# Ledger of designs, part 50: designed miniproteins, single chains, continued (2)

Each design is a single chain, and the fold is of that chain. pLDDT is the mean over its residues in the fold that is shown.

## One batch from the design tools (miniprotein)

Design m5718
Fold by ESMFold2-Fast:
Formats: structure tokens, sequence, C-alpha cells
Structure m5718 (fold): chain A 67 residues (1-67)
């Protein structure tokens, strides 16, 4: 379950690197932090992560496309 979420966020990170949005390291660090928050299961952190993910709609679309 957490491993599946981690895999999804990992794929999103690779999508961002391919797109070259901002500094890839900065976005990768944010997504890695999100994975860590989900893994530890803190509700407040999970909500913040969900909000950030929604704002990254293009990356989410790439994830759904399997890229």
Amino acid sequence: MTAEAEARLREAVEGIRTSGYRAPADLEAELRGAVDALRHGTPEQAQLVAGTAQQMAPVIDALLAGV
C-alpha cells in the first residue's frame, strides 16, 4: 500500500525530470518528502501532500498515462 504510493510518486518524479519544470532536484525533494510522509502515516502531512499533488495536475496526468 505505502509501497504502491511510493512507486506512483517515484514515477511522477521521473515525469517532472523529463518535463524540466523547475529545478528537478527541488521538485524531486518535495515528492520524496511526500512519499516519506505517506509512509509514516501522519494525517496532517498526508493532507498537505494531497494538496500539492492536485496542483501538479500535468504530472498526475503523466502518471496516469504510465510515463
Scores: mean pLDDT 55

Design m5719
Fold by ESMFold2-Fast:
Structure m5719 (fold): chain A 55 residues (1-55)
Amino acid sequence: TPSVDEMVARFRDALAGRLSGEELAAVLEESERLPPEDQREWERRFLALVREHAA
């Protein structure tokens, strides 16, 4: 099972070509507010956050 840090790294790599550096930084900063204990819930909320910032 991937850790939260591992999922963040994977999403960062996947989004590096799609989001601007500023948008990516904003998404990553806001991801720190998400609860790390529930990995599936964290992933869902992180993806919603990405959708808000990405075109």
Scores: mean pLDDT 66

Design m5720
Fold by ESMFold2-Fast:
Structure m5720 (fold): chain A 75 residues (1-75)
Amino acid sequence: SQAEVERLISRGEKLQEEIVEMWGKLDEEKKKEAFEIAGEKIKALQAETGTFEELLRLAVRKLEELLEKIKEIEK
């Protein structure tokens, strides 16, 4: 639905802001590690097919996974 798409976009924007903020706290070594993980998430997303809503939901999930991994690296 349009409402679901708008909700997913909003969620993705918030996750992007959190990821950028956390990235700023990482040292050079941790930034390199986080960058490699982000690359793998992008590759996984590029391999998928589906409706726009399905792909958007998957993209949000990959951003959530990336944020959690950056939090692990930052600690």
Scores: mean pLDDT 82

Design m5721
Fold by ESMFold2-Fast:
Structure m5721 (fold): chain A 78 residues (1-78)
Amino acid sequence: MLEKLKELAERIKKIVDKAIKNGSLSPEEEEELRKLLEEMTKLVIENKDDEEVRKLAEEVQQAVQQAAQVIQAAQAAQ
């Protein structure tokens, strides 16, 4: 389970980094990110008592929030 969660976090981080670099997400990338976040949220809820799981989820959530702010700022500048 931890390995799967780390893999999801790594995939999310790659999409987030790409989004920040490009200032936007393609519809396909947005859908993939949504699915990965949904699966990660499910695993976090199932393992809420695991401190490492909570810490990893918080780190990923912060990264996603930062990317969302960058994308939102770019969209607002149009």
Scores: mean pLDDT 75

Design m5722
Fold by ESMFold2-Fast:
Structure m5722 (fold): chain A 109 residues (1-109)
Amino acid sequence: SEKRREILREAMETVVGIAEDLAKAQEEAGPELAAGGYAMLTKAAERLAEVTGEEAREKYEEAKAKLEALKKELEGENEEKTKKEIERGQKGAEELLERAEKAAEERAA
């Protein structure tokens, strides 16, 4: 239903906002943590783009480009730490998205 899709969109937009705030905070903590934050944002924005079509695509592409730039910057010395932070960010996004989708389903009922 259109109402259900709108509620889900709002919930996904909230997750993207949380991920953006965390990515910005993690930039001050260092590039490996920033990579994790942008991995979370990339995954959240990807999911929003799947729900809204083109509306969130630009945000997804911008976050992905920032993540790829950070990965390139971090090639070598901190590769394993960067990988672990990215995996942590992706898992964080999955958990937030699952929670948001469940809340949206309850709100739409």
Scores: mean pLDDT 82

Design m5723
Fold by ESMFold2-Fast:
Structure m5723 (fold): chain A 97 residues (1-97)
Amino acid sequence: SKFKEEALALIEDLKEVVKELLKKGDISKEEADALLAKLDAIAKQVQNATTKSQLLDSLKQLIDIAMELLKKAKDKELILRLIGLILRAIGLELDIL
């Protein structure tokens, strides 16, 4: 599914942002490990999704994580990447209906 592929790509991009936030000291190792584990769980939910509502729930969880990371990010590049990821997730929600 195109939508599953795009959602999984969003998750991988968000994992990279988590790793960069950890490298810059904007989040703790414990927070990063918890977020990466949660993102892996959401990826499994996306892979196993059989309905549009399950995909929409996964996208909402990704938006919530990205919004929380925006509160912690100090680097302008990472802030812009997080905003871009949120907009991509909203775009996917609109495409799924």
Scores: mean pLDDT 88

Design m5724
Fold by ESMFold2-Fast:
Structure m5724 (fold): chain A 109 residues (1-109)
Amino acid sequence: KEEAKAEVRRIFDETRRKLIELLDNETDPDVLAEKAEEIMREAGERVLKVVEPYLTPEQLAELRRMFDLAVETVREHARLAKEDPVGARWVIEVTVHELERRVLELLDA
């Protein structure tokens, strides 16, 4: 479990860095939305693979739904990042942080 928790933290740290770099370097709203969705979906697949041996099917289904909602939230706020850069970054950071917290809570249960 400790190795799984370390890998989860590593994936979320990498995901945050990729999203911040995207927001800093890209100006097209549609490209921002598409790439943010891609980053989040890749993170979700990697996290689910790491935690699968430790979670029940019901917990995995809940986590998949949480990732799907987070992907939509991050995608839409990335799209709006040039109109509201502070608000978009805040919502994206909070969304990623809440996902990380929930995954770690499930591993500690």
Scores: mean pLDDT 87

Design m5725
Fold by ESMFold2-Fast:
Structure m5725 (fold): chain A 119 residues (1-119)
Amino acid sequence: MKVEEYVEKLLNAKSLEELVELVVDAFLELSEGEMLEVEKAVLPKLSKEKATYFLLTLTAVRLIKYYGLSAEEAVEKAIKAYTSTNELSEEEIEELRRLLLKVLAPREEEIKNAVPPRP
């Protein structure tokens, strides 16, 4: 039920900001296995731009949660990893950085302190 609800919300996100917020919410509420099911259902149906924001957000929140990085450090590492195999313009990178930080920086402590969902 939760997986299906997040798939629907992510596919119907009205803005990139809403998409990023929903990825963070899904990460905090769902198990890693459930998050993988969301990713498999959503990524093939998203535009290239939305898929990029989805993947970078998920990478950044994992870096904050599991490695204790700041939101700024996590966003920079996620962008560098992505751009090593995917070409993005400097303008696209700056928009990604700005929007991801807008959502993730206020939620850094929430992400770090979140108890992993039990099965």
Scores: mean pLDDT 85

Design m5726
Fold by ESMFold2-Fast:
Structure m5726 (fold): chain A 98 residues (1-98)
Amino acid sequence: MKKGEELVKQMEETSERVLRNGEAAARERIAAGDVTGARIEMGAALGLVAMTGSSGVIAGESIGPDVKKLMQKQKDELIERARERARELIARAEEAAA
């Protein structure tokens, strides 16, 4: 079903934009020596990724059970990917601050 693939693409594009903006803000905090501020910026970005995923699942449910299942899987994968990116960025900042 083409609508499911379009929703996945929209979810991925929105998630990537949110993460890139969060990473940019976090890097500015790190450059200022504010690792705690960087953690807050990444936490906010993770929350927005989770909200984007939830909106996609709701839209998928309106199309059908197979699309809902596809959107739920994509949500889970996007959140895990976002968590790994946040973890790596903060770990590098903490190591540099030590």
Scores: mean pLDDT 83

Design m5727
Fold by ESMFold2-Fast:
Structure m5727 (fold): chain A 100 residues (1-100)
Amino acid sequence: MNEEVARKILNAPTDSEALLILIDHALRYAPEEQLPLLEEARRAAEEGRNEEAERLLLEALEPGVEALREAKENKTPLSELAKALLKILEPLALAYKLTL
């Protein structure tokens, strides 16, 4: 389960390290089409450009957000893209739950 990733994010010494952990997790589950943006986000985070890294990460996740919206609108099962987004967001949801 993603509890280990969630704890690593919560215990990261810097915002850049927290972003890198999240981006590395996203790279494991993201479809191939989103990999170039996530690789650029990783590079930005490694260079301490946290605002740019966050922007690129959000841009990479946008197709998954659209897939979730479309599934809800059309009452269809979740696509692989929508499922990938949920897997990417799982450690963040778990990190929030751990702070409660």
Scores: mean pLDDT 78

Design m5728
Fold by ESMFold2-Fast:
Structure m5728 (fold): chain A 94 residues (1-94)
Amino acid sequence: SHLEKKIKGLENFIKTLKEETDPSAALTLMRLLVHELERDPEVPEETKREFRALLDAMRAAHRANDLAAFQATLERFLGLVERVIKEYREKLEK
């Protein structure tokens, strides 16, 4: 189904992002995912706002060369992606 493909895509994204060692490349991956999720009607508007806020925080941390803030925000971003996966799974496992 379409939701199964979205879940697999997000799981692959988490794996790719966890393996990315370059902060600029990681930020690019996060930006592309946020733009994709903005177009997804299955994602709640509040969740989209949370992704935008985390992306802004990541950009700020990257510009400031604040590696601790970057890492903390990255972990929060990954947690939000995992929450979206759980919500998609709940829609499939009804």
Scores: mean pLDDT 85

Design m5729
Fold by ESMFold2-Fast:
Structure m5729 (fold): chain A 89 residues (1-89)
Amino acid sequence: ELEALREELRRLLLEQIRLQAEKFKRYDEVERAEALVDGLVDAAVEALSPRQLRALAEGLRLIVERRGSPEAIAEAQEIFERAVEEERA
């Protein structure tokens, strides 16, 4: 389900950008970032394994749910690093 994962990553990244734009009151840059988000998602799908993509999506979901808290970002990094480490072993 690579296509479903790509769509989820795109949705989560845009949601996080919108949450940060709301927090910092900078809304006019969100729409302009959509093409960059699409390119970033495509690059991630090409570069990362399915396990790493799932870990990235899990981390992004956590960040969105916790509204970009530093604790959520740190936990998301740990989730992704664990997935990378498991694949290297």
Scores: mean pLDDT 74

Design m5730
Fold by ESMFold2-Fast:
Order: sequence, then structure tokens, then C-alpha cells
Structure m5730 (fold): chain A 74 residues (1-74)
Amino acid sequence: SKDQQQKQMLLRQLDNMREQARVLESKGVKAAGEVLEKIDKLLEKAPSMSVDQLQEEVMKLQEELSKVRKETME
């Protein structure tokens, strides 16, 4: 279904964000570790969430990750 495709796309976006956060954490950025923990918690909740709810949470985490990058001179 369209909802299943959208959900799979959002899960792939979360996986990409998780990889970005891990790279930043490996460079010593502790704030990236906090974002990583939030991504892991969202992945655990994702199966029970609507597509709209999951999209909202993914957008919030993308904003947090972007802020971490800016604050660390990345």
C-alpha cells in the first residue's frame, strides 16, 4: 500500500540519519549520541505509529541533527 511504501521510506531516512549521527559521535560529538538514542527509540515505536506521526518525528530529529552539525562546526 501507499502507507507501507511511505513508512519504508521514512525508516530508510531514519537509518541514514542514524549513520550520520554515528559518524559525528565517532568524531567526539556527544550531542550526536543523544540524537542517536532518540532515533533508536523512534525505530522501536515506528511499527505502532501512523505515517503522519512517524513523518513528524523524523522531521524533528532531522532538525536536531542539523543543529548538532552547526553547533560542532561540521
Scores: mean pLDDT 84

Design m5731
Fold by ESMFold2-Fast:
Structure m5731 (fold): chain A 65 residues (1-65)
Amino acid sequence: SLRPVYQKALEVFEKTKDKEKAIETLLKGLREELNLPDVVLEVARYELEKLSDEEFRELLIKLSK
């Protein structure tokens, strides 16, 4: 399950208020769990960076359930 990956990213975001750190935490977890190639992770980073802080937080909450 990817739920722990999203939960860890959400925890980082809530503690640091740093979206960039939370995105890096999320992408590291996705790399480790899914063995995703770097190009896919860079596309995911680009899409996540386009979200507002609130949209990003709500996405992590939804995926953590």
Scores: mean pLDDT 86

Design m5732
Fold by ESMFold2-Fast:
Structure m5732 (fold): chain A 63 residues (1-63)
Amino acid sequence: DLEKKIEELNKTIKEMEDKISELNRKVQAFEEKLKAVRDALERQQALDDSYFEKIKKEIEEKK
């Protein structure tokens, strides 16, 4: 029955649309995790820069 086959295809399309929406949400979740990692790396870089500045001042102090 052609009509039943069309109904099944429409149902499959709907299911694929729902799956795409779920995948998009997962992508957004990963993007948020990447942002958190980038923020942590920036914070670590700032700590490294601060430590370097302290060492530089100690060297200048001993001149």
Scores: mean pLDDT 84

Design m5733
Fold by ESMFold2-Fast:
Structure m5733 (fold): chain A 72 residues (1-72)
Amino acid sequence: SAELEKAIEEQARGLAEAIAAAPPELVERGLALIAEEDPAGAEAFREAAEAAQAGDLEKAIRLLAELMLKEL
């Protein structure tokens, strides 16, 4: 649905911005915690987190939105 897609894109943008502003060590710790419950999800999320940390916010938003849509 269009409303769900818009909500996901907004959440992906907020998350990408938060990751970009976070210290790399904190991001790695967060990924390790996710990997304890969902190793496959952590691996996919790592690509988006790496893009955000590198300053590629557009790529991070797109990858996070795609990941969120696939989890539905």
Scores: mean pLDDT 81

Design m5734
Fold by ESMFold2-Fast:
Structure m5734 (fold): chain A 106 residues (1-106)
Amino acid sequence: SREEAVERAKEIVEKLLNHPADQAFRDRVLAALDEAVSDPRFKLPEDATPGEVLNAAARYLLEQGRVDDAVALYQVYWMAINLGYLDKPPEIRPDDPPEALATRPL
C-alpha cells in the first residue's frame, strides 16, 4: 500500500543515516518527506516502491521551490541505490531535473 511504501522509505532513511553525526540531516530529510506525503496534491500509485516515494517527494519539493530539501532527498535516494537499499531505476527520464542527476554517482 501507499502507507507501507512511505514507512519503508522512512526505514531506509533511518538505516542509511544511522550515525549520531547524521542526526540533523536525517531529521531534515524525514521532515521534508512527511511534508511532501501529507499534501493532498501529492499523488503516488497504490503499488509505489520506497524508491518511487523518495523520488516523487524530492520532485514535489523542487516544484514547491524547496530546492535544498529536494536535493537532500535526492542525495538519500542515490545513497540508498549505491548501498543496495533500493534497486536502480530502469531508465533516466528526459524530464528529470538537473538536481536529480547532480547527486547521482557516475
Scores: mean pLDDT 75

Design m5735
Fold by ESMFold2-Fast:
Structure m5735 (fold): chain A 83 residues (1-83)
Amino acid sequence: MTREEIRQRILDTMKKELGLTDEEIAKVRELFDRIDELEAQIRKYRADKSPEAQERLRQLGAELNSIRDEIDKIVKEAKKKKE
């Protein structure tokens, strides 16, 4: 199963099981796409030992964590709304 197929299944599950709106699904998809971009950049910089690459890796890691927290918040709010 590809990464995109896994992401699509997660989005389908969120829509079906948690009742996310099309707008909320679009937001989560946008956040997943941003995670993919950040992870690709992290892989590119991981072998570079320059101070600039190390600083960029710290920034990318912080942004990745922030996006993951935002997705978690959307999921928790949807679960709360279902109750």
Scores: mean pLDDT 78

Design m5736
Fold by ESMFold2-Fast:
Structure m5736 (fold): chain A 59 residues (1-59)
Amino acid sequence: MEDVLKEAQKFAEEERARYDKEIETLKNEIKTNPNDESAKVKLKALEQRRKERERLGLL
């Protein structure tokens, strides 16, 4: 975990940005199609995963 701190930090920042983009895309999709259950499930799972990774210090 501590062997490559700079690469780990860069990876975490890139992953964080990727999560933010996916969440925004899903939110836009849901606004366009409010009955899209698949998108709602994916958004909820993604938000939970992001929070969990932040809690574990991975983001």
Scores: mean pLDDT 77

Design m5737
Fold by ESMFold2-Fast:
Structure m5737 (fold): chain A 83 residues (1-83)
Amino acid sequence: SKDDLRADIEYGVLQIHLSVSKLVAKKLKDEQTYKEVQELEDQVRELYSMWMAGKISMAEFQAKMAEIKAQLTALNAQADKKA
């Protein structure tokens, strides 16, 4: 459906943000931030797998993605303050 396509696009955008944050951490040699972003990426992939398997609703998937996006924003803000 169009709602499913929108959720897939939101997932893709979050994956891009996670990849950019990992690349920045790698460039700055910030191993702690790299590891924490990798853990968020693994969580997002697991949530997508659960949604595709019908184990969670689209609403729950979107809510959990929003939580991970907020965690990524907080991690980036903390990394910026230490740099």
Scores: mean pLDDT 86

Design m5738
Fold by ESMFold2-Fast:
Structure m5738 (fold): chain A 56 residues (1-56)
Amino acid sequence: SVQQLIARLQALDPDSLEAGRAQAQAVYDDGVAALTAQGVPLSQAQKLVQQASLQA
């Protein structure tokens, strides 16, 4: 989506306070998208990405 592209572009600007939040959101969205592309249900993909972020 356009919002995900904007979030990725903002994540490339480390000088912005909002860029840090956008980068975290973009990483989360990317992980969910990768799992759903493999056929994982959206709710399960979201849980798996949340668990992975806690381990990272």
Scores: mean pLDDT 67

Design m5739
Fold by ESMFold2-Fast:
Structure m5739 (fold): chain A 77 residues (1-77)
Amino acid sequence: MITEEEKKRMIEHVRGLREKVLALVPDEALRAEWERLTDELIAALEAAKTEEEVKAVIERFEPRLQALGDRIYAALE
């Protein structure tokens, strides 16, 4: 079962990834999209009440984060 400690670690990981990517991205539009998407993810994780809800949030956001990450990576080249 997911603990509040595990959820907190997950949120901290997302925050760290958010800040790392924002520091690398000079494009304002991509930066704004990443900021919005990661803010939505963090809010959804904080609102999740059960382990099942946390898993559902991750499953829902994973493809969106991957797609945006690919776009950011392409823009950095």
Scores: mean pLDDT 80

Design m5740
Fold by ESMFold2-Fast:
Structure m5740 (fold): chain A 83 residues (1-83)
Amino acid sequence: SEKLEKLKKLAEETLKRGKELAEKYKEMPELSPVERMEMVVEELIEEGDEVVKLSYELLLKLRRKEITQEEAEEEVEKFIEEI
């Protein structure tokens, strides 16, 4: 599937960029591992990473019970369709 290959490429680009950003935050002794991950995620979103933004927004809404698991799956399917 061409859409799956595009999604895979986006994920590989996210991973590469995430590693570069993790290097920026790794030497901050005041930050817990979770807080360092949150800083990396926030910068990826600010840089326009659509995969991280969607994942973060859906996880946050699910955790707050603002959407159902089924609605989250529909948003993921819609994103894949638009790739």
Scores: mean pLDDT 79

Design m5741
Fold by ESMFold2-Fast:
Structure m5741 (fold): chain A 74 residues (1-74)
Amino acid sequence: MSDAELEARAEELRGQLLSGALGLEDPEKRRAFIAALEAATAIADPRERLAVLERAMEHVRQLDYEGALAVLQE
């Protein structure tokens, strides 16, 4: 996969994770999730960035936002 494809996939996942976070009713959990997501999207290695976002998204698919937050904070 090219670096451009890795970046495009990471942006797609970032959008999906952000959309999920905006649905959280707890303002503190929402702020923590958004902050962790922004930190994860700042990872310089495109492959590492994509891997972190994919792991977080797997937790979100299981409605495990606490697990997703833990992944994003690594």
Scores: mean pLDDT 78

Design m5742
Fold by ESMFold2-Fast:
Structure m5742 (fold): chain A 104 residues (1-104)
Amino acid sequence: MQQKILEAISKLLGATEVPTPEEIMILLEALDYDKDGKISKEELRKGLKELFGKELSDEEIEQLISFLEAISGGEKDGTIDLNKLKEVLYGKKEPEQPIPEVKL
């Protein structure tokens, strides 16, 4: 996990490649250790510093936070809602109705 998260961060900061929605979600899920599906800006900053503070500068951490806020549409409370972010990244999954039983 840690290596993949670091690669995603490197791509975001280096602007060399755009990370996939899956890579972004892996990063955010790793930072959501409260597992409430919501990450505040302060919790995200703290989590990034705890996990990558020796690898990332304060400026790089702030850049990541800004990027994640922009993706999540975090204009209200500075809180990133993982469910909302999943909807933005993957699109709303239409409820798949169970296929009608066609056993003949």
Scores: mean pLDDT 61

Design m5743
Fold by ESMFold2-Fast:
Structure m5743 (fold): chain A 85 residues (1-85)
Amino acid sequence: SNFTDAEPSEKALEVAELGDQMFEALKAGDYEKALEYAKKIQEIAGLDVEGIVKKLIETEDEKEKEKLIKELVAKMTEALLELIK
């Protein structure tokens, strides 16, 4: 749904839930589900979460994976803080 009349706090809760599901999907190697959740987060929060997840899936370099995970966590935190203000 690209439609919502929800208050900002409801959007923050939705992004938090999608974020948890996205990270669990990444841990499980369910990259299709991880990208689905990342797309929904990006549509709500306006951050390039999908792009970071795509790079994370495509990279074989463990150091680059760590950098991308840290970037993803930082952007998710930023998105949640903006949605609760």
Scores: mean pLDDT 78

Design m5744
Fold by ESMFold2-Fast:
Structure m5744 (fold): chain A 74 residues (1-74)
Amino acid sequence: SATEQKVEELIAEIEELIEKLRAGEVSIDEAIKRGSELGKQFRSIEGVSEEQEKRIEEAFDRFLEELLRALAAA
């Protein structure tokens, strides 16, 4: 479905942002900006199931943990 594809694309973008932040390829400020944009993208997806919502929330939780580690190291 279109919803399933959007969910998988969003999770992939969150995971890519985590890896770029970890690798130092994006600044903390850029990561915050991109994370905010991905959060807006999540809110724009219609018909997300509870299982899909949980997967997206888990991906954002991993991003937040990595962001907090980067902030603590700065």
Scores: mean pLDDT 88

Design m5745
Fold by ESMFold2-Fast:
Structure m5745 (fold): chain A 52 residues (1-52)
Amino acid sequence: SSREELIERNERDAELLLKKAEESTDPLMKTILTLVANSSRFVAERLRERLA
C-alpha cells in the first residue's frame, strides 16, 4: 500500500540523515540533521501505528 511505501521512505530518509549528521563537523548542522531525522522516524512510527 501507499502507506507501507511512505513508512519505508521515511525510515530510509532518517537513516541517511543520521549518517550525514555523523559525517558533519559543524555542530549546528549535526543538530539540524538529527532533528530532521527524528521527524522522519516520528512520521514512520505514526504510519506503522495505523497499519497495526
Scores: mean pLDDT 84

Design m5746
Fold by ESMFold2-Fast:
Structure m5746 (fold): chain A 89 residues (1-89)
Amino acid sequence: SEKLERLRKVLDQPFKSVEEAARAIVEAFAELFDVEIDPSKTPLEYVRRLLELAKDPEHAELLRQAIGDPELFERVRAKLEELAKKGNL
């Protein structure tokens, strides 16, 4: 999937700031799931929410199925954890 390839590129891309990386990954997720980003929420707030969903067994399974690639899902989870730690979430 082209949308999945964009997500992979974002995960491998170097970013100048945690906020820039958080924005890029949130935008890639919004594109992948065809959902609109709420402009009143910060990118780091979305990273925190996505990480909470990725750690919850029920929601993690739904995300895994939507991504369709277990290795990519684990890479996404690891990146969300990295951003949350650097952003003091």
Scores: mean pLDDT 76

Design m5747
Fold by ESMFold2-Fast:
Structure m5747 (fold): chain A 108 residues (1-108)
Amino acid sequence: SLLAFSDEEVRRLLGIKKMSPELLEKARLYVNALVKLATGSTELPDPRENPAAARLYTALLIAGEVLKDFPEEKVEERLETAFDMALKALGISREEVEKIVEELKKKL
């Protein structure tokens, strides 16, 4: 199945323009896992018509703002903090995200 977000879309959502390929792959998997857990779909519904998609989009924007003012050498540490903040805002556990990430890895 196709993922809801491309590498370029993930970079734009998180406000990160320079990221290692490994870190970008990790971010892409986690963002797509959040889409599936929050909406039940592999595609992001229109946030104007879907409250779950609106909450997810807001959580991702908050994550991007956390990363915005930090130096590039600390992006990996800040990315982990940003995901934890997004998970808390959405009421999703790290364990739930990890299970979906493993499912997505097996399909790609």
Scores: mean pLDDT 70

Design m5748
Fold by ESMFold2-Fast:
Structure m5748 (fold): chain A 96 residues (1-96)
Amino acid sequence: MTKEQLIQVLKLEKEALLRELEENPDLPEEDREILELRIKTNEELIKKIEEGSITMEEARELIAETRVEEEALRNPDISEEELAARKEAAREAALK
């Protein structure tokens, strides 16, 4: 995936998530927080990629970590140690 393709994907995903929040104002608080986290992360990633402050590999690792954090918001019983281990595994998988 090129830098331009990744930016386009992140922008399209952000637009879709913003529409989901607008069309479903009665979403459970936990689901709303997950969507807002993904929107924020996509905005930060787009900015960093466009500014050249991170590599494409670092961008993929951050995306993978954020998806694990989103899953943890749906499962509050996850331990800090387990969360850290899942984030590390997700980062390693993203580089393959």
Scores: mean pLDDT 78

Design m5749
Fold by ESMFold2-Fast:
Structure m5749 (fold): chain A 86 residues (1-86)
Amino acid sequence: MAEIEELEKEKEELLKEFEELVEKIKETGSAEDQELAEQVEESIKNAEKLLEQAKKTASDEEYLELLKKYIEDLKGVIEYLKELLK
């Protein structure tokens, strides 16, 4: 399914951006912002584990819906982390 492949590539690009932002906050942020970055990183990792499980056990349609939601959530988190760096 071409849509799944396109979204998986988008997910990979967003995860790279997310990892860069988390790293910057851990290096330059306040202790409070660093703790928030760690909590967000754990939440994203847990969501990714659920997504990987769904890829193995769910239908393509169910996986596609979960993948779209994960990407939307990841985009929101990236915007939140960008605001912390301002």
Scores: mean pLDDT 82

Design m5750
Fold by ESMFold2-Fast:
Structure m5750 (fold): chain A 112 residues (1-112)
Amino acid sequence: MKTVLERIVDLAFKEVNDPKLNPKYYKPGKTKIETEEELKAFLAGVVFYLYIAGEVSLEDFARATVLLSQPLTPERVQELLDIFEKAGISREELLRLLKPYLTPELYQLLVP
């Protein structure tokens, strides 16, 4: 049985890979996030659904949106991971759920 968080991650990936919502990122047969810009859109979707579910505050959602509008530096990634941790989601759990959707190169951006 999928957890609420697993369903949120699956939904966020479907939206990033949707030809109507994100035509610039869409490719037929695509199974993984390929660029940092797509990764930022994917993470923004995850944070948005956590906000809708009441797991992330409006202030933390707004801060995550600002962080994800900028290049992913180790400091910004750590601040973003702190927002997930505050929502009860460990780095290990988040990375485990994201890993199937990420290339090794993009996965390494999330490991400070």
Scores: mean pLDDT 83

Design m5751
Fold by ESMFold2-Fast:
Structure m5751 (fold): chain A 68 residues (1-68)
Amino acid sequence: SAALEAAARELVRLLEAGDDAAARALLQSHGFTPVEAAVAVAELRRIRDPEERLRAARRALSQGLARA
């Protein structure tokens, strides 16, 4: 979905900007608990390749929405 793609790109942009608080807030708006959002940010932070990070962001957001 276009909305999911936009959210994944925004998540990666926030992580690149070093704004982990905004990244966690974005994840929480997509069905993540505060703990799940913190774990997801830490996982995405470990991925240094931009394409792989974007792919992981799409997967995380898709899984969050599937649980909602």
Scores: mean pLDDT 83

